# Ledger of designs, part 32: designed miniproteins, single chains

Each design is a single chain, and the fold is of that chain. pLDDT is the mean over its residues in the fold that is shown.

## One batch from the design tools (miniprotein)

Design m1089
Fold by ESMFold2-Fast:
Parts: C-alpha cells; sequence; structure tokens
Structure m1089 (fold): chain A 96 residues (1-96)
C-alpha cells in the first residue's frame, strides 16, 4: 500500500466525520488536502489542513496529519516485507 493512499484515506475519513458534525468548510478543506496528498504535494496538503484546523477549532489537526504521514510511511515500509519474512516473524512470536 502506498503511503500517499493511506494518508489520503485518513483525511477523507476525517472529512466525513467533520461533515457529520456540521463542519462543512472543514470537510471541504480536508478533501482538498487528500487530493494534494494523492498528487504527492504534502506542502499544499499541510496548508489546507491548517485551514481546516482554523475553521473547525481543532488546533491538533496539523500534528495529527504529520503523525498520519509518519504512520503511513512505516506501514508502506512494513508492507515491503515478503510473505516468508512475515511467516518467520509469526513463528518466532509463537515460539517466544
Amino acid sequence: MKATQLVADYLLGLAEQAEKAGLKEAAEYLRKAAEYVKAGDYAKAKEYIKKAAEVSGRSDLPEAFEQAVKDAKAIEESSSMSYEELQKLREESIAA
């Protein structure tokens, strides 16, 4: 799985939550940020996340976005493991 897709899916999930909460402008900014992430433009995505934070009052959004990027990169790196490597880790975990 690509990190850009994981981050974009995360932002779309936040946009859905914002829309359900009546925060329509925040939801629109989060969807724009997701589009920029899909394009690989994290700098523009960050600007839209800041706008979403300002209109929603959620000052934590920029930090949550940075964490989501780090988590997505870690998942992408982990998903490069072969089936045999994953099987070995599972067997070692059972044996411990």
Scores: mean pLDDT 75

Design m1090
Fold by ESMFold2-Fast:
Structure m1090 (fold): chain A 82 residues (1-82)
Amino acid sequence: SAALEELLEETRRKLEEAKSPEEAAKILEEFRERLERELSPAEQLAAAGRLLQWSATLPPEFREVVVRKAAEMQERALEELL
């Protein structure tokens, strides 16, 4: 969806500006909250998958934070679908 792509690009840009893993975690938490508020569980699951793919291209210091948040989002979205 256009809304998902816009949120993903906005979040990617914010993460590029993040100065610490803690700041990155906060940015990702805000992203998760917006996804749950604005998008369907299926779109939330798609977003988690996109974050996992993107994590492979990030600096190691941020990779674990992104992977952990993506796993959390995937679990929450699947819980809503099941």
Scores: mean pLDDT 83

Design m1091
Fold by ESMFold2-Fast:
Structure m1091 (fold): chain A 72 residues (1-72)
Amino acid sequence: SHMEALRARAEELRARGEEALAAGDLRTAYQSFERAAKLYAVALGSDHPAVREAAARARELARQLGLPPETA
């Protein structure tokens, strides 16, 4: 289904974010977790733990990069 495809894409972006973070690429990690959180929210609902986890990761990375919190 469309929602299953969105969830799968969100999971790929989350994995990409983890790989980028392990490599020290904070900007790619931020973008990946931010996109994952948005796709998880559409697929699973905004209250789902996967959304909160990806959003929290993106917010912390945005802080480290000097980006406003609302961009995470």
Scores: mean pLDDT 85

Design m1092
Fold by ESMFold2-Fast:
Structure m1092 (fold): chain A 77 residues (1-77)
Amino acid sequence: MDEREARLQEVVRHVNRAIELDEQGDYEGAAEHLREAARHLEQGGWTQAAQGFYKAAELVLQKKMSADDALSLTLQQ
């Protein structure tokens, strides 16, 4: 496994945990895991995706939408 694969696996792990925590009502925990995913993307040079994840974390923290909806909105633009 190279650095790129390792970073993408960490992103997926954090996203799955964020969705789980959001479903449990832990919006702060969900937002933190989305921020960790964003940091891994940023370190890998995926700056646009990282910005989307940071925005998704903010929307979840403000209880404006679910983690799934926030990721869909920010990643597909």
Scores: mean pLDDT 79

Design m1093
Fold by ESMFold2-Fast:
Structure m1093 (fold): chain A 70 residues (1-70)
Amino acid sequence: SMAKIEEMQKANLIMQEVIKEMEKEASQEERTLAALAAAASVSSGGKEVDYPMSEKAREIYERILEKLKA
């Protein structure tokens, strides 16, 4: 539906903002993994994803999810 597309677009913009903010503090791999985990969570209706990731990638993932709740 259009509403789901709009939600995904909003989520993508928030993810890109967080990834950009974290570029000096996290590797490209950590940022990519966090973004993929966040995208998977959004696509599944906000379900928590059990992706194996570093502590830094998890911080980024959780920051994205918190911004999506706001």
Scores: mean pLDDT 76

Design m1094
Fold by ESMFold2-Fast:
Structure m1094 (fold): chain A 80 residues (1-80)
Amino acid sequence: YREEAERLRAEAERLRDVDPFRAAVLYAEAGLAYFRAGEYEEAIRLVGEARRLLRSLGPQYAELVDGLEALRRRIAEAAA
């Protein structure tokens, strides 16, 4: 779980400047992997990063941004 999450995060960070959409997808996947590993703070941070990247790319991604915000809230509730 944790090793997979770290791999996905590293790949997302590598792609952030060259392919922001793919980076956002990988940040979201890393966030889910951290959530499965019980690392809620990291999960929330990475889902938030995916959401910010998608918002910066344009309004065509609004539905994905809304979905990631809902996921972030659910992770935060599980952590509380």
Scores: mean pLDDT 81

Design m1095
Fold by ESMFold2-Fast:
Structure m1095 (fold): chain A 102 residues (1-102)
Amino acid sequence: MEEERKKKLEEARRVLISLGLVSENDSDEEIKKKLLEYVKEQIRAVSKSVSEDVLLEHTKSLVKLMLDYGIPKEEIKKMILELKEEGVLSEEQTQEVLEELE
């Protein structure tokens, strides 16, 4: 499990480097932080152009992906609550997404 998580984190690092968001010298913790911010921005961008159902399913998929990369549940929860505060996610969407963290 640790080796699989390291490989997934290395894959995330390569993607984030290709996007100009991180460098090879950034720590695993910085990679996780940048991945979380990138995902948050992706959800914001998509929220203006898709239906509520599509936004909900997309957000759930990204939450599952972040859990697979070993992002702490509390950091993911904080991001989701920030998106609710910004009006990007409804109260219903927020509740359903938070259920994915259980």
Scores: mean pLDDT 79

Design m1096
Fold by ESMFold2-Fast:
Structure m1096 (fold): chain A 82 residues (1-82)
Amino acid sequence: LDEALDKLIEAYVETSMEKKLSDLTEEQIKAMRDSFLENSEDAKELIENQEIANNMTEEEIIKELAEIFGVEEEVIRKVIEA
């Protein structure tokens, strides 16, 4: 979980903000982590629901996860492919 959140934060910062993690304060990183953690419950429910997963394409799953976390689809793709 921590590794996945770290990858999500890094991908978001690099892709959406066009910055490096080192350009952010500890407070900014913590705020993003807390926000993503809050949304992780919904993401876990989507992944663990076999009926939904079997009826969705990979692109549809990426889109739903991007909406849940409030990030661009490219951010989710980088986390999955990393």
Scores: mean pLDDT 73

Design m1097
Fold by ESMFold2-Fast:
Structure m1097 (fold): chain A 90 residues (1-90)
Amino acid sequence: GHMDLTPEQVKQVEKEIEKLAREFGATDEEIDKIKNVDVSTLAKFVNKHHPEDQETLSRLIGLIIRAIGELIDNNKSKALESVKEALKLA
């Protein structure tokens, strides 16, 4: 089951994912694909924009995938924490 997040918390998770994507230079089209849970496009996007550090990139992809999964299926509050951790790496 989902935990009851406030509307503000849900909106904040979505904004932080969009902010992270924009920080990596994503276009509006790429951001829309991320919001629609295209994890393969997300992985290709991160590799395209940050090829220099494979360890940081791998951790970032992992956190974003985790956040997306948590938004879909399980725990929106934990998704917010994963997004915030990803932003610290970016």
Scores: mean pLDDT 55

Design m1098
Fold by ESMFold2-Fast:
Structure m1098 (fold): chain A 79 residues (1-79)
Amino acid sequence: LIAEAERLRRQAEELIRQAEEADRQGDYQRAISLYQQAIDLYQRAAQLARQAGDEDLYDELFQQMAEVSSKLIQIQQQL
């Protein structure tokens, strides 16, 4: 469970880096799609952390989702 949650976290981080690059290039639709995918992966990772009883990891992943969601909202407002 924890190993899978960490794997999903790393995938989400990669998508965030790609989303940031798309945002820098002005490709807001691609950036939005990538951020939404990253949020989905963080949600799945958080569910696995909860199942494993790792409340600290769950809280950390939830906070990372909130930060990405905030960035997503900022980009959507630019469209």
Scores: mean pLDDT 83

Design m1099
Fold by ESMFold2-Fast:
Structure m1099 (fold): chain A 84 residues (1-84)
Amino acid sequence: SNDEIVKKTQELIKRLEELIEKLEEIASKQPLSPRELQVLSQLQYLKEQLQEALKNKDYKMLEALIPLAEEAIKEAEELLKERE
C-alpha cells in the first residue's frame, strides 16, 4: 500500500541521515578514504532522491529507490564496522 511505502521511506531517510551524520563527524576529525567519500556521496544522493519522490508522491519511484537505499545502508554499516 502507499501508506506502507511512505512509512518505509521515512524509516530509510532517518537511517540515511544517521549514517551521513556519522561519516561527516569522522570527516571533521580525519580525512575520509576515497571509498568512504564515495559511500557518503551515494547516501546523500539517495536521501535527496527519496525526499523528492516522497514530496511528489511518486510511489513507483519510491518502490525503485527503496531497495537501492537498503543496499547502500548495508554497505555503509559494513564500512563503519571496518573502522572499529
Scores: mean pLDDT 89

Design m1100
Fold by ESMFold2-Fast:
Structure m1100 (fold): chain A 74 residues (1-74)
Amino acid sequence: SAARLAEVKAEAEAFTREVLARVRAGEISWDEGVRLIHEKLRELAERHGLSEEEVREVLRLALTMIARERKAAA
């Protein structure tokens, strides 16, 4: 459902934001941050039974946030 996908996107966004804040603070590397985000997205996909299209949507959201943070850090 659209409501379930919205909840998954919100959780993915919140987690990605927290991980990127830790990268910005120098607590973890960019490589470690990206791995943590990928692991969380896999967990969410499995727990919520996301379709391939829904997984792609959540991935694009996370990748957009990562790209924006990377640009701001440069």
Scores: mean pLDDT 85

Design m1101
Fold by ESMFold2-Fast:
Structure m1101 (fold): chain A 76 residues (1-76)
Amino acid sequence: DKAMEYLRKAANAKTADEAGEYLGKASEESKNLGIQVAAGVGMISIGVGKAVGDEEFGLRQAQEVARKALEDPEAA
């Protein structure tokens, strides 16, 4: 359950960089496609937030995809 632990940390992250690090670690610990997609979407959202000057958007989206992956790893 290391992937689920990292997803919980990403969902509770206080910065976009912290959320991205934990999503990356979750994807390394699990071959589950839902977790891989959640990590990819979260990291893309962080990148978009930085590009448009809205880091809070990136953090919020990363937290949301991590939360959804925790609830249903196959649907994320």
Scores: mean pLDDT 79

Design m1102
Fold by ESMFold2-Fast:
Parts: C-alpha cells; structure tokens; sequence
Structure m1102 (fold): chain A 63 residues (1-63)
C-alpha cells in the first residue's frame, strides 16, 4: 500500500512540475519523505493518510 501510494505521488509530482506548479510538486515530494519516515517508524496508517492527502491536493491543483 505505502509503496503504491509513493509511486502514485511521485508520478503526480512530476505532472505538477510539467504544468509549472512547482510549489505543489515540492509539497508532494515532502509528503513522500514524511510518509517514508512514518512507515520506517511502523506508523503505516499515518504514512498512508499523509500520502492520500497529498495525492488529493495535487489532483485538485491539476484540475
């Protein structure tokens, strides 16, 4: 789950950068790093939540 969300978030960050939405792309990349840290700490539910929130925000920015 976490790895799949990280992959989706990375693809979305790349799409945001191509669209010129650099701040939104940076935000998603920071969320990926936070999600990785939370997952490493065994906080998988928190990692999933952070990544899902970031993905939703990025998708709204592209719409």
Amino acid sequence: MVEELKKKARELAEQLRKAGLTQQADGIEQAIKEGEKLAKEGRNKDAIFVLEQAIRAGQRALA
Scores: mean pLDDT 84

Design m1103
Fold by ESMFold2-Fast:
Structure m1103 (fold): chain A 93 residues (1-93)
Amino acid sequence: SPEVEELRRWLQEKDPEAAARVTEADLHDYVLELKRLKESDHPWEQLRAAVLALALGLTDEEIRERFNVSDKVLAAARRFLALDPTFRPIAPL
């Protein structure tokens, strides 16, 4: 999909080693999750979108432009990732 190819390009530019390790299935799952979270006004889903986008190497500017994420949520996401780089918020089931 065009979004998977765009995401792969971003990873290749920002972290070529990570890009080589990520499977196409993982990229597809991340794209679907980010699309789902983009239109959400729920604070938890905004936090999840910010964490996933930062983990994928998107800049603060790109995250603000693509998602309804406040500076406070973005700062919280960075704090969680600084404490645990593998942190990924689990969606409410």
Scores: mean pLDDT 65

Design m1104
Fold by ESMFold2-Fast:
Structure m1104 (fold): chain A 95 residues (1-95)
Amino acid sequence: SEQEKLEKEIGFKEVVRDLRIVGLITEADIYEKQGKKDEAIKAYQEAINELNSLIDFLKKNLPKLSPEAQERAKKRIERYKTLIDELNKRIESLK
């Protein structure tokens, strides 16, 4: 269906953005382990910026999803918000 195609396209875009965020967090973790605090903070901040952009993307596309897909997307948004809080605490610990 057209609805199924739309949901798959939105899901694919979310996965691509999530993979970029995972890459940034991985880079930040490597910098942190190397004692490169400024580079680690910068990479964590970039990950937070991309998480906020992903949350906005999902919120904007929520009305296009089925009710079941909307409920799953809302749960992912809350997980992304929790991850932002964790990354902010990580940044604070590096100062």
Scores: mean pLDDT 91

Design m1105
Fold by ESMFold2-Fast:
Structure m1105 (fold): chain A 60 residues (1-60)
Amino acid sequence: MVKLEGMTEEAQKDLYERIENSSKEEIQTLLNIVKYTSSIIDDKDLQKIIDLLEERLKSL
């Protein structure tokens, strides 16, 4: 798992659990939202989240 520097341990755990339990369609929706957010805000954790969502989408 990727370490997120700007997140609390609890928030990081919740994020990973949501990604693991999400459908392909839900992951695609989240990926679109995070990519949009990343286009507005330059944040290293957002790029890591994009990578996690893309990896999960490939395994579904």
Scores: mean pLDDT 72

Design m1106
Fold by ESMFold2-Fast:
Structure m1106 (fold): chain A 110 residues (1-110)
Amino acid sequence: SKEELIEAVKKALEYAKRAAELAEGELKERIEEERKRFEEAFKQFLEDPSKIDEFIEAANRLGRAIAEATHADKEKQKELAELALKFSDEANEAISLGTELARQLEKELE
């Protein structure tokens, strides 16, 4: 449902925010930038379901930024890895729900 999709995106954004708070320097800035892009891509998708691919791309870019931060800091590696996994779980749920919603809306317009 749309409500479940919004909740999954909110959780993904919260895990990304926590990852950015643990990251430092360029990696922190990159996670914050990709998090903003992911939120914007989601808002665009909600207004236009044809933008599902852009939403998926933004989710994947943010996931990669968090994963790169995990490799850069040995002391924070475990906590960042746990946040990366939690982000991936919620992002994958959001992609699945968003793809199904886009498919249903296309079918209703045909």
Scores: mean pLDDT 87

Design m1107
Fold by ESMFold2-Fast:
Structure m1107 (fold): chain A 77 residues (1-77)
Amino acid sequence: MTIEELLLDAAMRYTGRAPKSFDEAEKIFLDYAKEKNPELAEKIRELVQKYEEARKSKNFDEIKKLETEIQKLLDEL
């Protein structure tokens, strides 16, 4: 599952809101995560930002690594 699909699923599952875009999904999810665990939410946000940069640079190895790390942190939330 891509990070975009993962964040869309997480936003819908945690808030019951259907995001209209990836940016909206990220915002909805991070707002929810900050309420539950602000330290973990900040770590997830930083990794998602690195994922966006890796996507723009087409660094597929980094994308794969970040997907695994973000998934682990989401499971801890």
Scores: mean pLDDT 76

Design m1108
Fold by ESMFold2-Fast:
Structure m1108 (fold): chain A 87 residues (1-87)
Amino acid sequence: AMSWEEARARLSREELGLYRQADPEEDGLISFDQARTLLRISAPEWSDEQIDELLLRYMPDRVSMTVDQFLALLRDLDRLGKEYQEL
């Protein structure tokens, strides 16, 4: 799991803001429900089903994910959102 020192050094201002909101206890883990809520805020144009499919790619057990997994998911979301805007 990414430590807070590593997160502050490697993350952009926007990614660090999302990390703090997802992991306020600084334990390097975020719950499935926290990640789902943040994705709904970050991509309101996405359906609940599309968000759940992305989350299940990283956490099929629906328990928790690491900050690294969450950041990878946000990058996938941004890339996919651009593809949908070009249609």
Scores: mean pLDDT 64

Design m1109
Fold by ESMFold2-Fast:
Parts: sequence; C-alpha cells; structure tokens
Structure m1109 (fold): chain A 71 residues (1-71)
Amino acid sequence: MAEEASQEELVEGAQAGVEAARRALAAATDPEEKERLRRVLELLEQARRAAEAGDIKKATELLEKASEILE
C-alpha cells in the first residue's frame, strides 16, 4: 500500500526529523515549546531505531505520533 515505506526511506526520514528537531530545540526559547520539541525528538529517535531494526510498523507509528505533536 502507498503508506508502506522501505526501511531505508524510514531510516532517512527519521534521521532528517531528528536533525530538524535538534536544531529547533536549540533555537527555541519558550519552555513550553522546548518541552514539545523534546517529546518530538524522543519519538523521532525511537522511530529511527525501530526502522534500523526493521520494525517498519513501529517506526511509522512513532513518526505519526511526532507529527501529531507538531500540529
């Protein structure tokens, strides 16, 4: 199905997300925004590890949760 990504695509996506979240967290000055970005970073790092382990479904679920927090 179209929502199924390759392991490599999920690893690359999660890694890019981790880098973006780290930069955003470093630039954030608001404590509430820093807390949100810390939660997003945790989920993205977990997603990257899940993707690296070949757990495609878990990686996808964690990426979706990170996206929900950013909305």
Scores: mean pLDDT 79

Design m1110
Fold by ESMFold2-Fast:
Structure m1110 (fold): chain A 78 residues (1-78)
Amino acid sequence: SLGDLLEQAIRAHVARDYEAALRALEALLAQSRAQGDFSLLRQGKDLLLEILDDIERNGPTEALRRRARELRAEVEAL
């Protein structure tokens, strides 16, 4: 479910597994688009932006930081 993906992202972020956190958030956004349901993303927007900001700042690779920045722009536009 969308909630399971959000929970996975939060747990991965707490564990500082930035790659797993970002993958879960990317999957959450993709599934939200596929279902036409953005309610969870809108309700959790501030939390999602905080996680993405942390990944952009502390992610171990430039590629991971760039993906976080791109996803942040998509979430910000919601």
Scores: mean pLDDT 89

Design m1111
Fold by ESMFold2-Fast:
Structure m1111 (fold): chain A 81 residues (1-81)
Amino acid sequence: GDAKEWAKARQELARNVGELNRIGREYPALAQRLNEAATEVLKRAGEADASDLSTGYELYKEAAEFAREEKQRAEEELARA
């Protein structure tokens, strides 16, 4: 795979995990769920790092998408609170 694509995927994953942790700190009622989501994202990233480059890239993309969806769900819930 393109090393630039890998670097971008890892950067996006790290950013999304940081966002989940930030929201959890600002809103304690969501902290447990967002911490569980961040843990799951990091677990998937670890599985990607242990895989073949092509499989690892796909797993990283899926982990990044999962983090993005969890962030969006948290933001939507806060907008309704």
Scores: mean pLDDT 77

Design m1112
Fold by ESMFold2-Fast:
Structure m1112 (fold): chain A 84 residues (1-84)
Amino acid sequence: MRLQRIAQELRALIAEIEAQLTTITDPELRAFGEKVLAQARRALAEVEGLLDSDSPEDVLRAEILLGIAQLQVGIFNLVVKKSQ
């Protein structure tokens, strides 16, 4: 259940970046956003591989992956805000 929630939060972050990329015309910001999106998708794939795990180590790994994705999306949002 906890791992499924982390996967859902990663999917929400992916959807947010995908939506933002449709409105960005700057090539450098688009390239940065596409890199963040690719990294978030890799994190989601890894977490989805762990969904049936009851291991505390796997839960901790998934939480770290979500935290990294949240930080990367936050940095991207800050850069977008400064460019506007």
Scores: mean pLDDT 83

Design m1113
Fold by ESMFold2-Fast:
Order: C-alpha cells, then structure tokens, then sequence
Structure m1113 (fold): chain A 99 residues (1-99)
C-alpha cells in the first residue's frame, strides 16, 4: 500500500526531525516527505497531505535565518504527527472497504 509506505517514511521523518541540528536539515526532511507524497499518493488525500507539508515548510523557513531549531522542530513534528494520524485513518477506511 502506498499509504503504508508513506506512513513508514513519516515515522522515519519524525525520528530524523528529533535528531536534526539545524533548521536546514528539518527543511530537507520535510522536502523528502513532500517528494514521496507526490510520487506515491494521488487524489484529494495527496492534495491535503501536500498542502500540510508545504505549509509546514513555509513556516519552518521563517525560523531559518535565526536558526530557531526548537520552534522549527515543534512545527515539523506537529505537522508530521497530524499527517501520521490522517494516514492511519485512511488505511483503516481502505481496510473496511476491502472487507
């Protein structure tokens, strides 16, 4: 499932963000998640997830000049956790439709 693959990548991104030492690293992690969404997820769900990540990248970039790592991590982690919850709900919905 493309949703399961993205969920695994979001879980990896959460751990990478926790370990990040610069705002630039956080932006790179979020861009990687965005690229995976573009490649693997289509339709309305893909659009919603893309908008969430794009918004997070825009907000995190505001912390880049002063390297506000803690604020950048908070935004990135909150967004990734929200995406994780949305993906789990879609996986459950698809499992119910196949049953």
Amino acid sequence: SNYLSLLEEVDKAIEEVKKAKTVDEIIEILNKVRDIIVEKISGTTGGVLMMAVATAITVVRKYQRQNKIDEAKDVALSTLQSMREQLQKEIQRLQQLLS
Scores: mean pLDDT 85

Design m1114
Fold by ESMFold2-Fast:
Structure m1114 (fold): chain A 61 residues (1-61)
Amino acid sequence: SDEELERQAEAALELYRQDPALALALLSTNMGMDAAEARRLLEAGDEEGFKALIKEALRQQ
């Protein structure tokens, strides 16, 4: 559901705040996400864009 996707996106963002390298490695390995695009969004301060990217990846599983 949308609430579950939001919760998972928030957890991914929190993991990135604590350990960016580990978070990006896990996201690329487990969800096939473009780690470079995820990093770009977060370095730009686009947390909502990052959460949208996570939600899209989860919907495609």
Scores: mean pLDDT 77

Design m1115
Fold by ESMFold2-Fast:
Structure m1115 (fold): chain A 88 residues (1-88)
Amino acid sequence: NEEEKLLKKIEETTKRIIEAIDNDAPFAEIKKLIEELVRLAVEAAKLSPEVAAYAGQLVRQVAEHAVSKGRTDLVEYLLELIKRAAEE
């Protein structure tokens, strides 16, 4: 099931981003993970409203966690990628 594969990748990528933020990883490292998360979320959103909603929750979880750790650089980058994806 393609939906299950995408959801697993989104969940794993979300976990990796949160762990990287908690470990104070460099912006360059986390940037690549955020790019992958947005790419996967865009793909998932095309499959069903339920999958889109869940992917959106995970993206929001990353943004909220970044804010809680003072990582405004990551939030700004995430929002820019979401804006770019919406312009497709």
Scores: mean pLDDT 84

Design m1116
Fold by ESMFold2-Fast:
Structure m1116 (fold): chain A 76 residues (1-76)
Amino acid sequence: LEARKARAIETLEAERAGALALPGLPEELRAELTAATDAGIAALEAATSEAELEAAILETTARLGEVARRIAEALA
């Protein structure tokens, strides 16, 4: 559990860093990305079972996918 949790958090942190490095990213979307990633990391850290961890990963992936779509639209 803990090793998988740590890897998932590491992946989220790396993906956030990459997205925040995008030139021209609006401040509102930068804040939204940071908030969504922070919420995702908190959910992953709060998971006490494999089922909770899987649920947290799915929810975080869905939220970040929505933010990524909005970033793509803003930078188009």
Scores: mean pLDDT 78

Design m1117
Fold by ESMFold2-Fast:
Structure m1117 (fold): chain A 73 residues (1-73)
Amino acid sequence: SSLAVVVVRARNEEAARRAKETLKKVPGVLGVVLSGRDPKIVAGVFESLEAAEEGAERLKKVEGVEEVEVIPL
């Protein structure tokens, strides 16, 4: 099965931390990182595209999440 990445852009660093904590709780997540270059960017790596799409839907409901992108690997 192919991996997928969810990339989140938050309005501020606090919202990015909320997004990171939400990503960690999604079934099928393999790892979550905050960007060292932009503290408003969070990425999660998922075991499948399906898990990544479920994660993206949950993230759209998080306060301060502005953009969510799903990237198949």
Scores: mean pLDDT 82

Design m1118
Fold by ESMFold2-Fast:
Structure m1118 (fold): chain A 58 residues (1-58)
Amino acid sequence: MKLLATLVEDDPNHPELKKGDKVLILEVVDEYHVKVVSLKTGVEAVIHKSKLSPGEEV
């Protein structure tokens, strides 16, 4: 199962990712970064874990 999470802030390095957008966590890249895909746009990005709320399993 993939984990669903919500962005808690905008990412200036990824202008396509906005606060409140739903993302799926695809993989853990390192201790601080995760690879996600936007459910709104389909864009994949590596972002800091602090930008995500705890999610639900999907």
Scores: mean pLDDT 75

Design m1119
Fold by ESMFold2-Fast:
Structure m1119 (fold): chain A 91 residues (1-91)
Amino acid sequence: APLEVAPGARVAGGYVGRDIKPEELPALAEGLRQLAAQGVETLLLASDASEESLAALRELAAAAGLRLVVYPSLEAAKAAAEQAVAQGAVL
């Protein structure tokens, strides 16, 4: 399904190419809180990480108040970002 964003909404892009270790979760949680504090509403994530790592990221994003959308490749995430900008979003 296409990504729907409000005009003026801030989106950020990221890539996670490996499984996340439990000891990395506090630093990731803080990074996500900082993105939310900067006004980011949606994080577009390209990832080939395990579902366990993605589930942990989804929980951290939800706790930070971010909408997390996961894509199977960097190219797919870029296409979604271009669509968001076409709808009036800010990167």
Scores: mean pLDDT 74

Design m1120
Fold by ESMFold2-Fast:
Structure m1120 (fold): chain A 79 residues (1-79)
Amino acid sequence: NAEKALEYLRKALEYAQNGDFDKAIEWAKKALEYAKKDPRVSEGTIKDIENALKAIQDGDKETAISYLERAIKALEEEL
């Protein structure tokens, strides 16, 4: 469900902005799972979510936020 992926990406962004990387990882992983199951989600959007997750795991807050924002915008346009 792409709508759930979008909801979970917004939560991941909120936690990443607050520096709660453990929670950001949890929600980004859930978003990726739901995005991969919905054929309305482009390969580019999935890649942005994967890149955001890697950036969060690396502690790169600025890169993580950038990819999360890009994935959210793309999903809003795809839905």
Scores: mean pLDDT 85

Design m1121
Fold by ESMFold2-Fast:
Structure m1121 (fold): chain A 92 residues (1-92)
Amino acid sequence: MEAAAEAVAEAVRRVAIEAGVEEEEAERAGREVREAVLAYIRGEAAGRREEALREAAERLARVLEELAKKAKDEEVKERLLEQAKEARELAE
């Protein structure tokens, strides 16, 4: 569902911008998340659900960790790191 991937990517981009991340970096993070969601959808459709979920969760965790390093709002930074940890736990 491409529309769902776009919606998630846009949400991540907005959160990054609100956290004080540079617009260019926020757009890059959004694109990376979109690619991860699309890869998961393709893997799910191909019967590779468990592998696709792990791959998507690991990629999402990396994107969130990178955004947290660039975030200037401490509260948003902490939330991004917590979400990254949860995503990594799903990948394992």
Scores: mean pLDDT 77

Design m1122
Fold by ESMFold2-Fast:
Structure m1122 (fold): chain A 67 residues (1-67)
Amino acid sequence: MEAVEKALLALLNSGQDRLTLEELVELAVREYGLSKEEAQEAARLMDVNGDGYVTPEEALEVLRRLR
C-alpha cells in the first residue's frame, strides 16, 4: 500500500502524462526510497491495462480500490 502511494507521488511529480514501468520504478526508488522489488510490484499493480505504461488515472483507481 505505502509503495503504491509513493509510486503515485513519483508519477504525479514527474510532470509526464504517463511513464513506462521502468521509468516509474527508477523514480520511485531514486526519489522516494522504495526498494526495486517494492517499486516493481507497485508499478505492476498500477499498470491496470497491461500496456507497459502507467497514467495518474490508473494509479488513482488502484489506490481507491486498495482503501
Scores: mean pLDDT 76

Design m1123
Fold by ESMFold2-Fast:
Structure m1123 (fold): chain A 75 residues (1-75)
Amino acid sequence: MPLVVAAPNAEAALEAGRKHGLVPSLFNTKTDYEQAERAAELGMPVGLFDKDLELAKKKAEELAKKYGAKLVIVE
């Protein structure tokens, strides 16, 4: 099952992925979102991170719903 993580920073996203037995590809929500969408479409585990955690959560929820991924949120 593909995984999408929302986290306040890249390290938190990576650790959340590892807790689920996966190494997510890490993408900043503002600069790398198109690459994150492509990775999610390919069924890769994705870690979205942003200092604006609400933005990261919103975008991660959109990807998880669109591609049938498990959503994990780190606060």
Scores: mean pLDDT 85

